Designed miniproteins, single chains, continued (3). Designs and how they scored, part 108

Each design is a single chain, and the fold is of that chain. pLDDT is the mean over its residues in the fold that is shown.

## One batch from the design tools (miniprotein)

Design m11745
Fold by ESMFold2-Fast:
Structure m11745 (fold): chain A 74 residues (1-74)
Amino acid sequence: SVEEKIKRIEEGYKKFLEEVESIKDPAEKIRLLRAAAQLLRREAEELESQGDYEVAEHLRKKAEELEKRAQEVE
């Protein structure tokens, strides 16, 4: 279901942020946050092409959050 897919995305996102918070080098932190945002946007485009618009929109929002986090570190 869409709800189950969104829950899995949220769980993965939380785990990723915990891993990123352990990184002490600001440049590496920014690089990983931006790389993850790019990957989420690509996944959203693929899901949208398959008609999974709600899950794709959720991934786009998470990508935007990661970009904002990267800008705050910079």
Scores: mean pLDDT 86

Design m11746
Fold by ESMFold2-Fast:
Structure m11746 (fold): chain A 91 residues (1-91)
Amino acid sequence: IKLTLTFTYSDGREETEVFESSTLVSAKFTLMALLLEHADGAEKIKVELEGMSREDAEEFADFTEKLFESLGFKVTSRKVGGSSAVVEAEK
């Protein structure tokens, strides 16, 4: 499973973090840790997950939306494919 986070700041700077996880559970924990560490100061965040089943992609997208909302971000986009999920949020 490949997890990609893209952080966009108010000055237009963009930072990308890429991680590989063996399970959906480890991908969720990695996402949570990265958001807690790097979300401060970000205006927009994009989360991408690849290499999982459609059911896992739906679960991950739902988890990511709830996590963004709990951090005070508004979810602006949610896309789930056969083996991928993309969730975008902004402050």
Scores: mean pLDDT 81

Design m11747
Fold by ESMFold2-Fast:
Structure m11747 (fold): chain A 79 residues (1-79)
Amino acid sequence: LSKLDLVKQLEQEAKSPLDPKLYERLMALDKEYLQKLLVLVKDYPQQLRVQFLVDAVEVIENKDQSPQGQNLLQKLASA
């Protein structure tokens, strides 16, 4: 799968159009992270999936140094 295909699958799992900036940020991620996000997003209730993707991107971009962000980074490493 291409990175575009993976991001489109994330948008479908969220059941909500992704903000264009979030879409661009997801497209900038390594393909491995996009695959891990697809595994993890399915564990979240539909209404929380967009927020999960925002939080995950913040952590991957090293823009969230909170303990909650570090826990999410560990989940991503283990997916």
Scores: mean pLDDT 80

Design m11748
Fold by ESMFold2-Fast:
Structure m11748 (fold): chain A 95 residues (1-95)
Amino acid sequence: DEVIEKLKEMLSTNKSITREELQKLFSGLTPEEFEEVLSQYNKFLEDQIAAAIAALIAAGELPSEAQRAEAEALRQAYLAKVQKLNEELIAQKRK
């Protein structure tokens, strides 16, 4: 569905972090500081995505339980992918 596709695009683009900001964080922080920032960012991102889904539900754009379950599954899959990428970045930063 259009709403679900837009949510997928939003999640896949990691819209809360620009390439420039990632580059600054990667080069400017110690491994420990970078890990802490990623941890805080992940929590912020989880809250933002949850709020976006709640807004879609309130607007009636996810009227069925199946659509809401699909949106939640997409959120969980995205967060797992982001976590894997974050672990890779932390490992690179520690080398």
Scores: mean pLDDT 67

Design m11749
Fold by ESMFold2-Fast:
Structure m11749 (fold): chain A 71 residues (1-71)
Amino acid sequence: MITDAEIDRGIADIYRAMGDIFYKQGKYEEALELYRKALELYRRSGPEFDADIADVERDIKKVEEELEKKK
Protein backbone atom coordinates (compact mmCIF):
# COMPACT_ATOMS: atom_id res chain seq x y z
CA MET A 1 0.00 0.00 0.00
CA ILE A 2 1.34 3.43 -0.95
CA THR A 3 1.30 5.86 2.03
CA ASP A 4 1.29 9.68 1.86
CA ALA A 5 4.86 9.58 3.26
CA GLU A 6 5.97 7.18 0.48
CA ILE A 7 4.40 9.45 -2.16
CA ASP A 8 6.04 12.57 -0.63
CA ARG A 9 9.43 10.78 -0.49
CA GLY A 10 9.13 9.71 -4.15
CA ILE A 11 8.30 13.25 -5.27
CA ALA A 12 11.13 14.63 -3.07
CA ASP A 13 13.61 12.24 -4.76
CA ILE A 14 12.48 13.55 -8.17
CA TYR A 15 12.85 17.21 -7.10
CA ARG A 16 16.33 16.49 -5.64
CA ALA A 17 17.44 14.77 -8.88
CA MET A 18 16.11 17.69 -10.96
CA GLY A 19 17.91 20.12 -8.63
CA ASP A 20 21.19 18.23 -9.22
CA ILE A 21 20.70 18.53 -13.01
CA PHE A 22 20.05 22.30 -12.82
CA TYR A 23 23.02 22.77 -10.44
CA LYS A 24 25.34 21.03 -12.93
CA GLN A 25 23.99 23.33 -15.67
CA GLY A 26 24.79 26.43 -13.54
CA LYS A 27 21.07 27.20 -13.08
CA TYR A 28 21.48 27.85 -9.37
CA GLU A 29 18.21 29.70 -8.67
CA GLU A 30 16.17 26.88 -10.30
CA ALA A 31 18.28 24.25 -8.46
CA LEU A 32 17.66 26.06 -5.14
CA GLU A 33 13.87 26.10 -5.69
CA LEU A 34 13.85 22.36 -6.49
CA TYR A 35 16.03 21.46 -3.47
CA ARG A 36 13.76 23.51 -1.18
CA LYS A 37 10.71 21.60 -2.49
CA ALA A 38 12.50 18.29 -1.88
CA LEU A 39 13.48 19.38 1.65
CA GLU A 40 9.86 20.27 2.55
CA LEU A 41 8.61 16.86 1.35
CA TYR A 42 11.34 14.91 3.20
CA ARG A 43 10.60 16.84 6.42
CA ARG A 44 6.91 15.89 6.08
CA SER A 45 7.75 12.21 5.42
CA GLY A 46 9.33 11.51 8.83
CA PRO A 47 12.61 10.97 10.75
CA GLU A 48 13.60 7.91 8.66
CA PHE A 49 14.60 10.47 5.97
CA ASP A 50 17.03 12.45 8.19
CA ALA A 51 19.93 11.41 5.90
CA ASP A 52 18.06 12.70 2.82
CA ILE A 53 17.25 15.93 4.69
CA ALA A 54 20.96 16.37 5.54
CA ASP A 55 21.98 15.73 1.90
CA VAL A 56 19.47 18.27 0.55
CA GLU A 57 20.48 20.87 3.18
CA ARG A 58 24.11 20.41 2.06
CA ASP A 59 23.06 20.86 -1.59
CA ILE A 60 21.09 24.03 -0.67
CA LYS A 61 24.21 25.44 1.06
CA LYS A 62 26.33 24.74 -2.05
CA VAL A 63 23.81 26.57 -4.26
CA GLU A 64 23.56 29.51 -1.82
CA GLU A 65 27.38 29.79 -1.89
CA GLU A 66 27.34 30.01 -5.72
CA LEU A 67 24.57 32.65 -5.61
CA GLU A 68 26.50 34.71 -3.00
CA LYS A 69 29.46 34.88 -5.44
CA LYS A 70 27.12 36.72 -7.88
CA LYS A 71 25.80 39.19 -5.25
Scores: mean pLDDT 79

Design m11750
Fold by ESMFold2-Fast:
Structure m11750 (fold): chain A 78 residues (1-78)
Amino acid sequence: MEFKATGEEAIPLVRAGDLVVALDKNGNVVATGQVMDEASKIRGLTVKVYFYDDPSQKGPVEAKIIGVDHQGVVYVEV
């Protein structure tokens, strides 16, 4: 996997509606979703995302940004 930007350099590339991929500590994909907030609302490295396959989810959750790839996919850690 090749990131276009990681950490704080990824923040200005994040857009509401962008595809999110959640990775565990071993780099395995554990969830997919979408970004709910624009870059200007991101504080530190946390972004609000909605995961598609979580029926227990009561609304958007906060996740830590790892990076953004060359296709604009946002990667977060859980």
Scores: mean pLDDT 76

Design m11751
Fold by ESMFold2-Fast:
Parts: C-alpha cells; structure tokens; sequence
Structure m11751 (fold): chain A 101 residues (1-101)
C-alpha cells in the first residue's frame, strides 16, 4: 500500500510539472491531456487514501469548493465532472501528495 502510494505520488508530481510548463507555454491541448491523466491518477490515490484523510482537510475542501459532506474522492470526481481540472489537480495534490510527503 505505502509503496503503491509513493509510486503514484511520484508520477503525479512529474505530470504536474509538465502540466505547469504546458500552461506557461499556453499549450492548451497538452495541458488538458496532462490534467486528465493527473486527475485519473489522483482518483486512484484517493481510493487508497480515503480512510486516512483528516476531517480538518475535508472541512477545508468543503469550504473552498462548496461541497456539503463529501469525501476527497467525491470532491475530486465532482471537480472533474464540472471540467475544473486545475482545481481537481490542486485538491488531489494538496490531500494525497502533501499528506504523504
């Protein structure tokens, strides 16, 4: 479990760097593809980490993104459905990567 989480975290970080570069270069097509891959991997991280996410972090996400009583995975899924890939990536990185680093 821990090794799987660390591997996914490393992949998300690498893709996030490429995503930031694509945004800086205004390569919208590349940025969209990278955001979709990042959010997919973040969703997999969410499935592994959901029981370990703190109530304080969930409260922060509910306040920031206007979700009522969702888990981190549900929040990320909602943002993806809304087309808010950047927000979904930010939530996933804040919860899954920052909590594991």
Amino acid sequence: RREEIERLVERVVELARKFMIALALKDEEEAKKLAEEITRLARELGRLLLPEVSEEELARVRALFGVDDGEVEATVAHLIREGRYMDAVAVALAYYVAQEL
Scores: mean pLDDT 62

Design m11752
Fold by ESMFold2-Fast:
Structure m11752 (fold): chain A 73 residues (1-73)
Amino acid sequence: MSKKEIEEKIRESERIAEAAGLPFDKGFTAYSLLLKAGVPEDVARQASQQAGKAKNNSEAAGIVYQAIQQSKQ
């Protein structure tokens, strides 16, 4: 999965949350994407916490992308 694809998935999750009147949790969205990509839970948890603190969806996507690349070795 490319960084662009990850950013698009984060943006889609934000749009769905907004349409449903729910708060958007960027960290939780990142965690779900990391687990789906096969990243170990401990690594996914740490990376998702960093992504949750990111200033925007592009920065969060970069963190998620890096964690996925590191997990593939």
Scores: mean pLDDT 81

Design m11753
Fold by ESMFold2-Fast:
Structure m11753 (fold): chain A 79 residues (1-79)
Amino acid sequence: ELEELVRELIELSRRYSAATLVAATELLRMIQEGAPKEELLRFVEEVLVPAFESEKDLFPEEVARRMEELIREIKRLLS
């Protein structure tokens, strides 16, 4: 479920990051407000992924790997 993946991403990011947490939280709001899939995908590609990549070194390796998996699955569901 899309919301479940985004909520897990929020929970993982809240201990280590500001930008990824903010981006993931905004994505969840967009989903709850019924934004179109193409708008959600654009937000993931243009905001969420850049935020995560900028903060990647702040996360433990296992956490970063899980966050990458979540982002890939989110993108798959929005394709």
Scores: mean pLDDT 85

Design m11754
Fold by ESMFold2-Fast:
Structure m11754 (fold): chain A 88 residues (1-88)
Amino acid sequence: SMEEEIEALTEHVKEVIESLKGAPKEVQKKALKGLLAAIAALLGAEVARRIAERVKKDVMEILGFSEEEYEELVDEALAEGERLRQLA
C-alpha cells in the first residue's frame, strides 16, 4: 500500500539523515534536497511532503537545521521534483 511505502521511505530517509551527521552543512543540504526531489519526481510532491513532515524533527535535532531553513529546503526540493516529474 502507499501508506506502507511511505513508512518504509520515511525510515530510509531517517537512516540517510543519521549518515549525514558530521558532514559539512552544504553536503547535508544537497543530499536532503536531492533525496526529497527524487521522491517528489517519482511519487509526487504530496508523498514527498508527507515524508518531509515525518522526518522534520530528525533533521532539526540531528543536523541542527532551523525550522525556516528546513521548510525552505523542502519547498525548493518539491518544486524541483515536480518540474522533473512533468518531464517524464
Scores: mean pLDDT 87

Design m11755
Fold by ESMFold2-Fast:
Structure m11755 (fold): chain A 86 residues (1-86)
Amino acid sequence: SSMVEEARRQHRLRETLDRLYRRAVDRMTEIRLRLRREGLPPDVEQRLYQRALRRLERQVRRELRRKGVPQARQDRLLRRLRADVG
């Protein structure tokens, strides 16, 4: 493969990962707002939120695997997701 073709493949991959990441962050924001509306104790809200985050992480990892995303890129995205919304 040419260097130009590899660069284009990496660019498309980055765009796909960025879209998936933004969607995941938005989903967790919606979940947190929904849980807050229920008026639960903070520790219960946090436990339910963390359960939802773990479920979303499994869904995201499965989607990344189906798309053939390398393991290192999957791990980086999931670490970033945990840092930003965990």
Scores: mean pLDDT 86

Design m11756
Fold by ESMFold2-Fast:
Structure m11756 (fold): chain A 82 residues (1-82)
Amino acid sequence: SPAEQFLQQQLEQARQQIAEAEALAQQGDLDKARQILDDTRAQLDLLTTFIQTQMPDSPLKQQYLQQIAELKARIDELEKKI
């Protein structure tokens, strides 16, 4: 569905943003890395709200929420290093 395509695209964008923040942190650009992680976390919070309010309870909903939880855990882990 168009909504599923949108969700997949948003999750892929979040993964790319986290990878960019990791690269920036490795290069010593900590302020820019933090800004990207903060923005990505806010985007994931909005996606969580969208999924919780717009999707019926299903294995697919649980799968998307799990993917978001894993991305948020990755952000938390990276923020501990910077």
Scores: mean pLDDT 89

Design m11757
Fold by ESMFold2-Fast:
Structure m11757 (fold): chain A 80 residues (1-80)
Amino acid sequence: ISDDERQALLDRGTQLGRQFRQLGVQSGMSPITSEMYVTGQVNRMRRYLDQGDIDGAMRIIDNMQTQVSSLQNMVDSKLA
């Protein structure tokens, strides 16, 4: 993996973490609960990247993206 690819994955994880925190609070999740989830997922992603496990890091990103999409659907359903 290149340094650019590693940085792109870290940037994507950070972006998804911000979206999760915002949507989590809007969906009725406590700020502490949303922060704990984001911190845990980002730390797991960094661990995979440190081990050279790119598939593991990508799996964390896919999981975070799925959770963000789920929270967005919940928020949209409440506002519709």
Scores: mean pLDDT 82

Design m11758
Fold by ESMFold2-Fast:
Structure m11758 (fold): chain A 80 residues (1-80)
Amino acid sequence: MAEELRRAVEEARRYLEARVAAAPAEARAAARELAELLLEILEEVARKAETMSEEELLAFAEELLRAAEPRLLRLLEEYR
């Protein structure tokens, strides 16, 4: 699981970098910030997957998403 998650994170990083580069100039800053937030969450989940059960990992991911909510709301408001 942990090794597969690390591969998924690396693949996601390459995919998100390509999408940010392809974004219109006016949306690129917001796209980059969102990509960075998503990668940060994925990297933390992958790191914890080495030592946590699936149930513990889901609880941890929920806590990370809760902690990220203010940043997500700021990005959404900035886009509006």
Scores: mean pLDDT 73

Design m11759
Fold by ESMFold2-Fast:
Structure m11759 (fold): chain A 100 residues (1-100)
Amino acid sequence: SAELEALLAELKARLRALLDEYAPHLSDEQREQATRLAAQVYLAASEAVETGDLTPLERAIAAIEAAARASTDPVLRALLEGMRAEARRFLAEFRAVLAA
């Protein structure tokens, strides 16, 4: 679906923009953690576009929520909350496209 591929491309761009915005304020370890979580979201969203299975994406969102709760750094928490919001936006828009 061209619409689902466009949603996936937008998610990738938005996750990249968040990582770029917050990267100067993070340690190397925090940057690596955030990059891994962003990659998990993107791969799960890509799988949803291919298979229609949203379960990996819901698990990726839960992993971000757990990481945000475990973090004592407000900058890392803000990045993770932003990534969670973009993943939830993709989930909602994906469901809307399938319902049309």
Scores: mean pLDDT 90

Design m11760
Fold by ESMFold2-Fast:
Structure m11760 (fold): chain A 75 residues (1-75)
Amino acid sequence: SEEEEIRQRLKEAGLSEDQIELILETVRRIKESDLDTAKRLALQTMAELSKDPNLTQDQLAVAARLLAEAVRSLE
């Protein structure tokens, strides 16, 4: 499934299970939202992840790409 593919990509990037679940929950909410709400949700989740001292810039970039892909799926 698409969700399993996203989970695998995040796991390979070294994100924790809690970080992966936050991103997957955000992706699910994005898919059920209008475009403006989806963009806001992606930005809020990225802001939350950016506060985590255990996340590298490369890991944040992977998360940002996946959230951007989810938002683009609504266009």
Scores: mean pLDDT 86

Design m11761
Fold by ESMFold2-Fast:
Structure m11761 (fold): chain A 79 residues (1-79)
Amino acid sequence: KSPFQKGADAYKQGNYEEAARYFDELGKLAEESGNKLIAAMAYRQAGIAYRKAYEKTGNPELKKKADELFKKAQELIDA
């Protein structure tokens, strides 16, 4: 399965950290291939998944990862 499908499956199962890792992987692959729009969308999905993981666990490192991914996605759109 693609990183997107693996991420979507993990998200549906409530495995938000796992989902975030797959979406972050997709974002990196898209960025390496020069596709900034797909990279931004993938990083945003990873950020949403880390935010959900933070809401579930209270782990502040997950909030930090979400915020960094949202910033990264925005920078790719603004460029």
Scores: mean pLDDT 87

Design m11762
Fold by ESMFold2-Fast:
Structure m11762 (fold): chain A 78 residues (1-78)
Amino acid sequence: SEEEKKKIKEEVLKLVREAGRLYNAHPDDEEIRKLYDELSKIAREIDELIKNNAPVEQLKKKLEEMRKIVDRIRELAA
């Protein structure tokens, strides 16, 4: 539904903002940088999927990939 897609967009934005904060706090951490770049790529893929009216299940799969990347960034930043 459009409501589910809106919630996905909001969560994507929150994940990117959190990862961006951690990346900025650890500018010399090459692994965090690489993970942040991958996160940004997946966020763009989700935006394109939404524009192309992809099924919500495809969006949820990509969102789960983003969550795992953010979890890894959190571990490295700890």
Scores: mean pLDDT 88

Design m11763
Fold by ESMFold2-Fast:
Structure m11763 (fold): chain A 71 residues (1-71)
Amino acid sequence: MTPEEYLEEVRKRVEPKMLAAKSLEELDKIYDEVVKEVTEWMKENNLSYIEGFRLMAELEDLYLKARLKIK
């Protein structure tokens, strides 16, 4: 699986959960879980620094979009 394919899989699972979060506390818990999952996948797949940075930046963008929706 490519980093891009993995990102799309994560996005499909996580974006609905983040958008459904009713509080910042709930959103932060979802984000923390996803960061741990993605960090482990990056280690297992020996991603370069640049590929890892891109993947993490996309997750942060999803978090910020959901956070702005809440407040």
Scores: mean pLDDT 79

Design m11764
Fold by ESMFold2-Fast:
Structure m11764 (fold): chain A 62 residues (1-62)
Amino acid sequence: MKEKAKELLEKFDREVVRRILAGELPPLTPQESIDLMAKKLAEEFGISYEEARKLVEEIRKE
């Protein structure tokens, strides 16, 4: 699960960056970025926001 979550977050982060560069999305703070990634993981894996946030923090530490 962690490996799949890491791949999903890398794809999602790249898409967010593309949208910011295209002017479709404003630049995010680090806190906003973590929150957005945690919500994306929670939706994709059907886990709680708290579990998703912990997973995001673990992946980012790596």
Scores: mean pLDDT 75

Design m11765
Fold by ESMFold2-Fast:
Structure m11765 (fold): chain A 94 residues (1-94)
Amino acid sequence: SLKSKVLQNVDELLREAEEALEAGDFKKALLYVQLAEGILLLYNAAVGLSEQERQELKTLIPRVEAIRELARQKGDEELAAAAEALLATIESLL
């Protein structure tokens, strides 16, 4: 139910990160999380998030938190740090 095209792209990247994690490909999951953060930062700098986009972005927080917790459980400190960086970025944009 995301209406923003940029947030649909972020949602898709998080889905690919989740699938990579299920497959045990933590390096691929890391790249998708980092790409999601990069896209958000670039879009915010170039265009800026609307109020509607901020509300939609908020709905993605539990998914990023789940990636962080799974990374912590698996002992992947780099992926956990990347997910935490993405969470901090999202909170700074709300």
Scores: mean pLDDT 88

Design m11766
Fold by ESMFold2-Fast:
Structure m11766 (fold): chain A 63 residues (1-63)
Amino acid sequence: MVQSFTVTRTNPDTGEEVEGTLEAPGEDYIAQTLRRVAGADDAAVEQAVAFYREAKRRTEARR
């Protein structure tokens, strides 16, 4: 993986929330939303997801 294309999540058609990422607590939604807007950079999507994931970990670590 030279640019971690695995973070790319876009459904054809309208590019909405796609197949339902209810299991992913917002992480998937963030990545997809960035893609849906205008195909944000893979790095930007990856950073947003990582930031969200880290913030979530911080909160959960409190419990």
Scores: mean pLDDT 54

Design m11767
Fold by ESMFold2-Fast:
Structure m11767 (fold): chain A 86 residues (1-86)
Amino acid sequence: SAEVEQAERILEQTEKDTEELKKLVEEGKLSKEEIEKAKEQVLGLIEQLKKEKEKTKDEKAKELLDKAIKVLEELAEYLEEVLAAL
């Protein structure tokens, strides 16, 4: 299914980007402003993926999109906690 293949690519990219961002934060390579901008981008991506899920017909693809949304929601919470500690 083309929807499943697209959703798998979205999930894989989301997981990769999340790990790369967390590494940069943990290594102290991002400023407070850069972390704030990253959080805003993550929140925007969550809204985009929720809209894509609403347009998706394949139930397996919806499940994969839900996993990607959850990864991003957990990332947003992590970034908020990091910002609160700065």
Scores: mean pLDDT 90

Design m11768
Fold by ESMFold2-Fast:
Structure m11768 (fold): chain A 68 residues (1-68)
Amino acid sequence: AVPEALVNNLAEYFKQQPYFAELSKLSPEQAAKVALFELPDDVLQQLAGLTEDEALEAVELALQKARQ
């Protein structure tokens, strides 16, 4: 399961990134993959307890929340 607090923290992080507008031009799946690869090591470490699929889901949910 993906923690809600993690999704909220990632959403606030993505809202502040200069590349956030560019992610909005991609499909949700492609945006999530690109965003996951752009995460710095300190943020990526917060995802260390998740599987790759769970990390991707967390990022996708965070990007959706950031657009709201």
Scores: mean pLDDT 80

Design m11769
Fold by ESMFold2-Fast:
Structure m11769 (fold): chain A 91 residues (1-91)
Amino acid sequence: RLAEAEEERERLYEELAEEGMRTEGRTDVRPDSPFRSREGALEWVRDVAEGRLDGRYEPQTELGREIAERTREAGRRAAAALAEAEAEARA
């Protein structure tokens, strides 16, 4: 179950990164935008989901802000699922 929870978290992050590139990436106004590459978009999604972003990069579009909100929600859900799976695995 732990491996399944980790796989689901990875899948959600990849989906959010792809959507970010499709929406925010198409309106790229900055050459250093994380949405210019899949790797950058995925790292940004992980940072937002885990609370590490610290406002260093804020989405420029309304759609990008909606993706950030969904990413935070997905991060909270993934953390809860992983914590439950870890507790079960250790018991």
Scores: mean pLDDT 69

Design m11770
Fold by ESMFold2-Fast:
Structure m11770 (fold): chain A 108 residues (1-108)
Amino acid sequence: VEEIEEAIRILEEGVRYAEENPEETPPSLLLTVWQAASLAPHVIAYLEEQKLPNQEELIKRLQEIADRVGKLLGMTLSTVVDPSIPLEEGVEEFIRLAREVRELLKKI
């Protein structure tokens, strides 16, 4: 439970920082958003270890989010090589994923 509560706090902070600083794209801000989105795989691992049968649908949804996070990480790494790839769309999608994970974690 403490790990889930901490994950929710990190996600809320990440979303808030991104929303409050839309004019800035410093590496620290991007890292916060990336960290928030990457929590989904860690939460899935935690839930799988707990073997809670009433959380099957939650685990499935978090797995879908983890797959999307992996794709977005790949796109962000690609922008280091090709700066023509729009980073703004990637950041917006991470904010959406972080909000989804936050709402799902609140249901635990």
Scores: mean pLDDT 59

Design m11771
Fold by ESMFold2-Fast:
Structure m11771 (fold): chain A 82 residues (1-82)
Amino acid sequence: GAEEKIAEAAVQLVNGDISEEEAKEKIKEGLIELGASEEVAEKVAEGIVKAIKKGDYDLAGRIGEAAGAGDFEEAEKLAEEA
């Protein structure tokens, strides 16, 4: 499902298997499938990618968890911390 797509893209980015741009696009697509608007999906995807790139896997996981629960307000707030 959409959550697995987001998690797979995040793991592939951590492992260096895909680019930041490809990871962001895949995560954004998964977020839209979960019901996020394009604007929200872009901000949240950017936050997840930034958190991963700085090694803050806890923050990346928390953003993903909030989005997976449909709490896009919390996901955006957490993404702002990235």
Scores: mean pLDDT 85

Design m11772
Fold by ESMFold2-Fast:
Structure m11772 (fold): chain A 119 residues (1-119)
Amino acid sequence: MTVVTESGGGTFPEGGSATLTGTATGPEEPLAFVWSRTPPGGNSQYVASAGKSGGSGASPRFAGRFTASMDAAAKTATLDMTNLQPEDTALYTLDALVINEKGLPAMSAGEGVEVTVLG
């Protein structure tokens, strides 16, 4: 069973930058990592993703400011965040897409990290 742990949260100034990292531990090999966010009082929203095959993408809202990457050998994901806005304040959660013990695609989620942006 895959366990995901995130780090890099905190309080950041408007216009600043932050880097969130995540690590997957367990016997399954991650095929992709997906970053999502839950703003205060809001619903979960897709942010960005990176795949083992080298593909990456971001939601139009975050394209150009946030970049997701993956190190498949280390089983790590990174979200580089630039030009932070107060609206970027949220809980950021990493999901790992793995093949489970039954040979089926499955998502393994971390607990998330809080990011607060002060303007």
Scores: mean pLDDT 85

Design m11773
Fold by ESMFold2-Fast:
Structure m11773 (fold): chain A 83 residues (1-83)
Amino acid sequence: SMSEGLRRAEEAYDRAQRLAEDAETSGLSPDGALGAGTSAGLAGIALGVGKVTGEGEEAARIAERMYEAAKRAMETGDFSSVK
């Protein structure tokens, strides 16, 4: 449903933002921090588009993918995994 999808998108975006913040505070490489931050930003855009279009489940799918990209950026220390 739209409301359930939006809730999941918000959860994924929140988790991605926390990963980006952790990247900044943990002294991760600049490329890794950029990758996590970029992924969190894209998750936020997906959530915003979902709120406008009513496509909550699509927003959740995209935001969850961006959260996974943020995790990979933190694990690899670079932003190539965001592409």
Scores: mean pLDDT 75

Design m11774
Fold by ESMFold2-Fast:
Structure m11774 (fold): chain A 66 residues (1-66)
Amino acid sequence: GEIDGAALQNALAEISAKDAALARELEDAIAAQDAGAVDRLVQRAATLGLSDDSMETLLTVRDLLK
């Protein structure tokens, strides 16, 4: 299925509040459909202590790009 765009924007907003550069890099990687970059950046985002909803959204995006 497709990613819920609102859920993705909420996850990116949470990342941006903690690490704005990482949020921008992740958004750019998703737009480029760069699966390797998204996987690496999602692993970095996981170290920020995000909400379960945000992590579920990011893992779903990563898996859809593989």
Scores: mean pLDDT 82

Design m11775
Fold by ESMFold2-Fast:
Structure m11775 (fold): chain A 66 residues (1-66)
Amino acid sequence: RDGGAEFAEIYGTKLTAMFGGDGRGAGPDLQTDPEAAKEAIRNPAAFSPPLPALTAEEQEVLLRWL
């Protein structure tokens, strides 16, 4: 599916928490490193410190958009 804006509206808060809205986040930059972003979505607890947990449905939707 093709709505980048729709994706951001649904999951913007989760993405900000994972990838750092202040530019100092523990996660990778979603727009410049999509492969690392996919890994963060699949395994948020594998990061140090751990990224926010996602439900299985949230993970599937986010990975589908990336």
Scores: mean pLDDT 56

Design m11776
Fold by ESMFold2-Fast:
Structure m11776 (fold): chain A 68 residues (1-68)
Amino acid sequence: EEVLDSLVGTAIEAVKQGVDPEAAIRAAVRAAKDLGLSDEQVRELGYRIAKEVGVDEETAERIIDEVL
């Protein structure tokens, strides 16, 4: 999934550049939703980023549910 992989990579780079991890997840999840990805793809995106940037699953789920 080229779009999903790009959004994950962009979010991880943003965190490396000093963006707050939760804000990066929210931005990526919102972008995925706006691009027309399915709810399932948006959830997978959010969890993948959370795992890579050290945000717990409960926090990631809260952010995802706020966008969906």
Scores: mean pLDDT 82

Design m11777
Fold by ESMFold2-Fast:
Structure m11777 (fold): chain A 63 residues (1-63)
Amino acid sequence: DPVWEKVDEKILKIAENLTKEEIEAMAEFFRRQAEASQKLGNPELAERYRRLADKLEEIAKKK
């Protein structure tokens, strides 16, 4: 979905200017959203949240 790809990209750009702790908190939030989406039977949304969390964790590691 092109709209969600742009939203995800904007979130990642904002995260580049946050502290490591703030980025880690965001990653944990999206990790929990992925688990909830999976349990509710939405694997596509779960995969999107997992990818976003993984990318946020990668940004945090560079801090």
Scores: mean pLDDT 83

Design m11778
Fold by ESMFold2-Fast:
Structure m11778 (fold): chain A 87 residues (1-87)
Amino acid sequence: SLEENYRRGLRETERDLEELEKLAKETNDPEVLQQILQGLQRGIQVLQQLRAELQRLGMDDLVAEVDRLLQRLQALIQEIEKKLAAL
């Protein structure tokens, strides 16, 4: 179903984000950090578009999940920006 496809996509996004959080913590390579940062910025745009669609469809539980992912992406962006400023 459409809902199951959205749920699957969000689970995959969460797993990808967990891997990026780990990589950002473990690396001191500014080129890698910049690539992660650019990917996260694109991810925010994609998730904002998805949030609008889910809200239109009345899938409030999935909207809440997107909001949690957006908060995590924003937190990771801030962490990476601080790390880059310290290098």
Scores: mean pLDDT 90

Design m11779
Fold by ESMFold2-Fast:
Structure m11779 (fold): chain A 90 residues (1-90)
Amino acid sequence: LERTARIMEAIADALEEFAKTASPEAAQHLRNAAKLFRESADAYRAGDVERARELTEQAAKEFMKALSLLTDEQRDEVIARVEAAVAAAG
């Protein structure tokens, strides 16, 4: 579960960093997603896989809301950053 927790934290870091370049509305959804991914990481470390999964699903919903507020170029950029973060962590 430690590897999965690291992946969740890496995604959160990528989203928080990208939020600095986004509009305030999109940035808020990215920060909400990042917070939920960090809470999911904590749940994985605690061995609460059910809670971790629910938190990850909520994080994904916030991320999708953020994506709907981004330009196509910004969407491609944040997806690339998340993919790079996941590859580096897992």
Scores: mean pLDDT 89

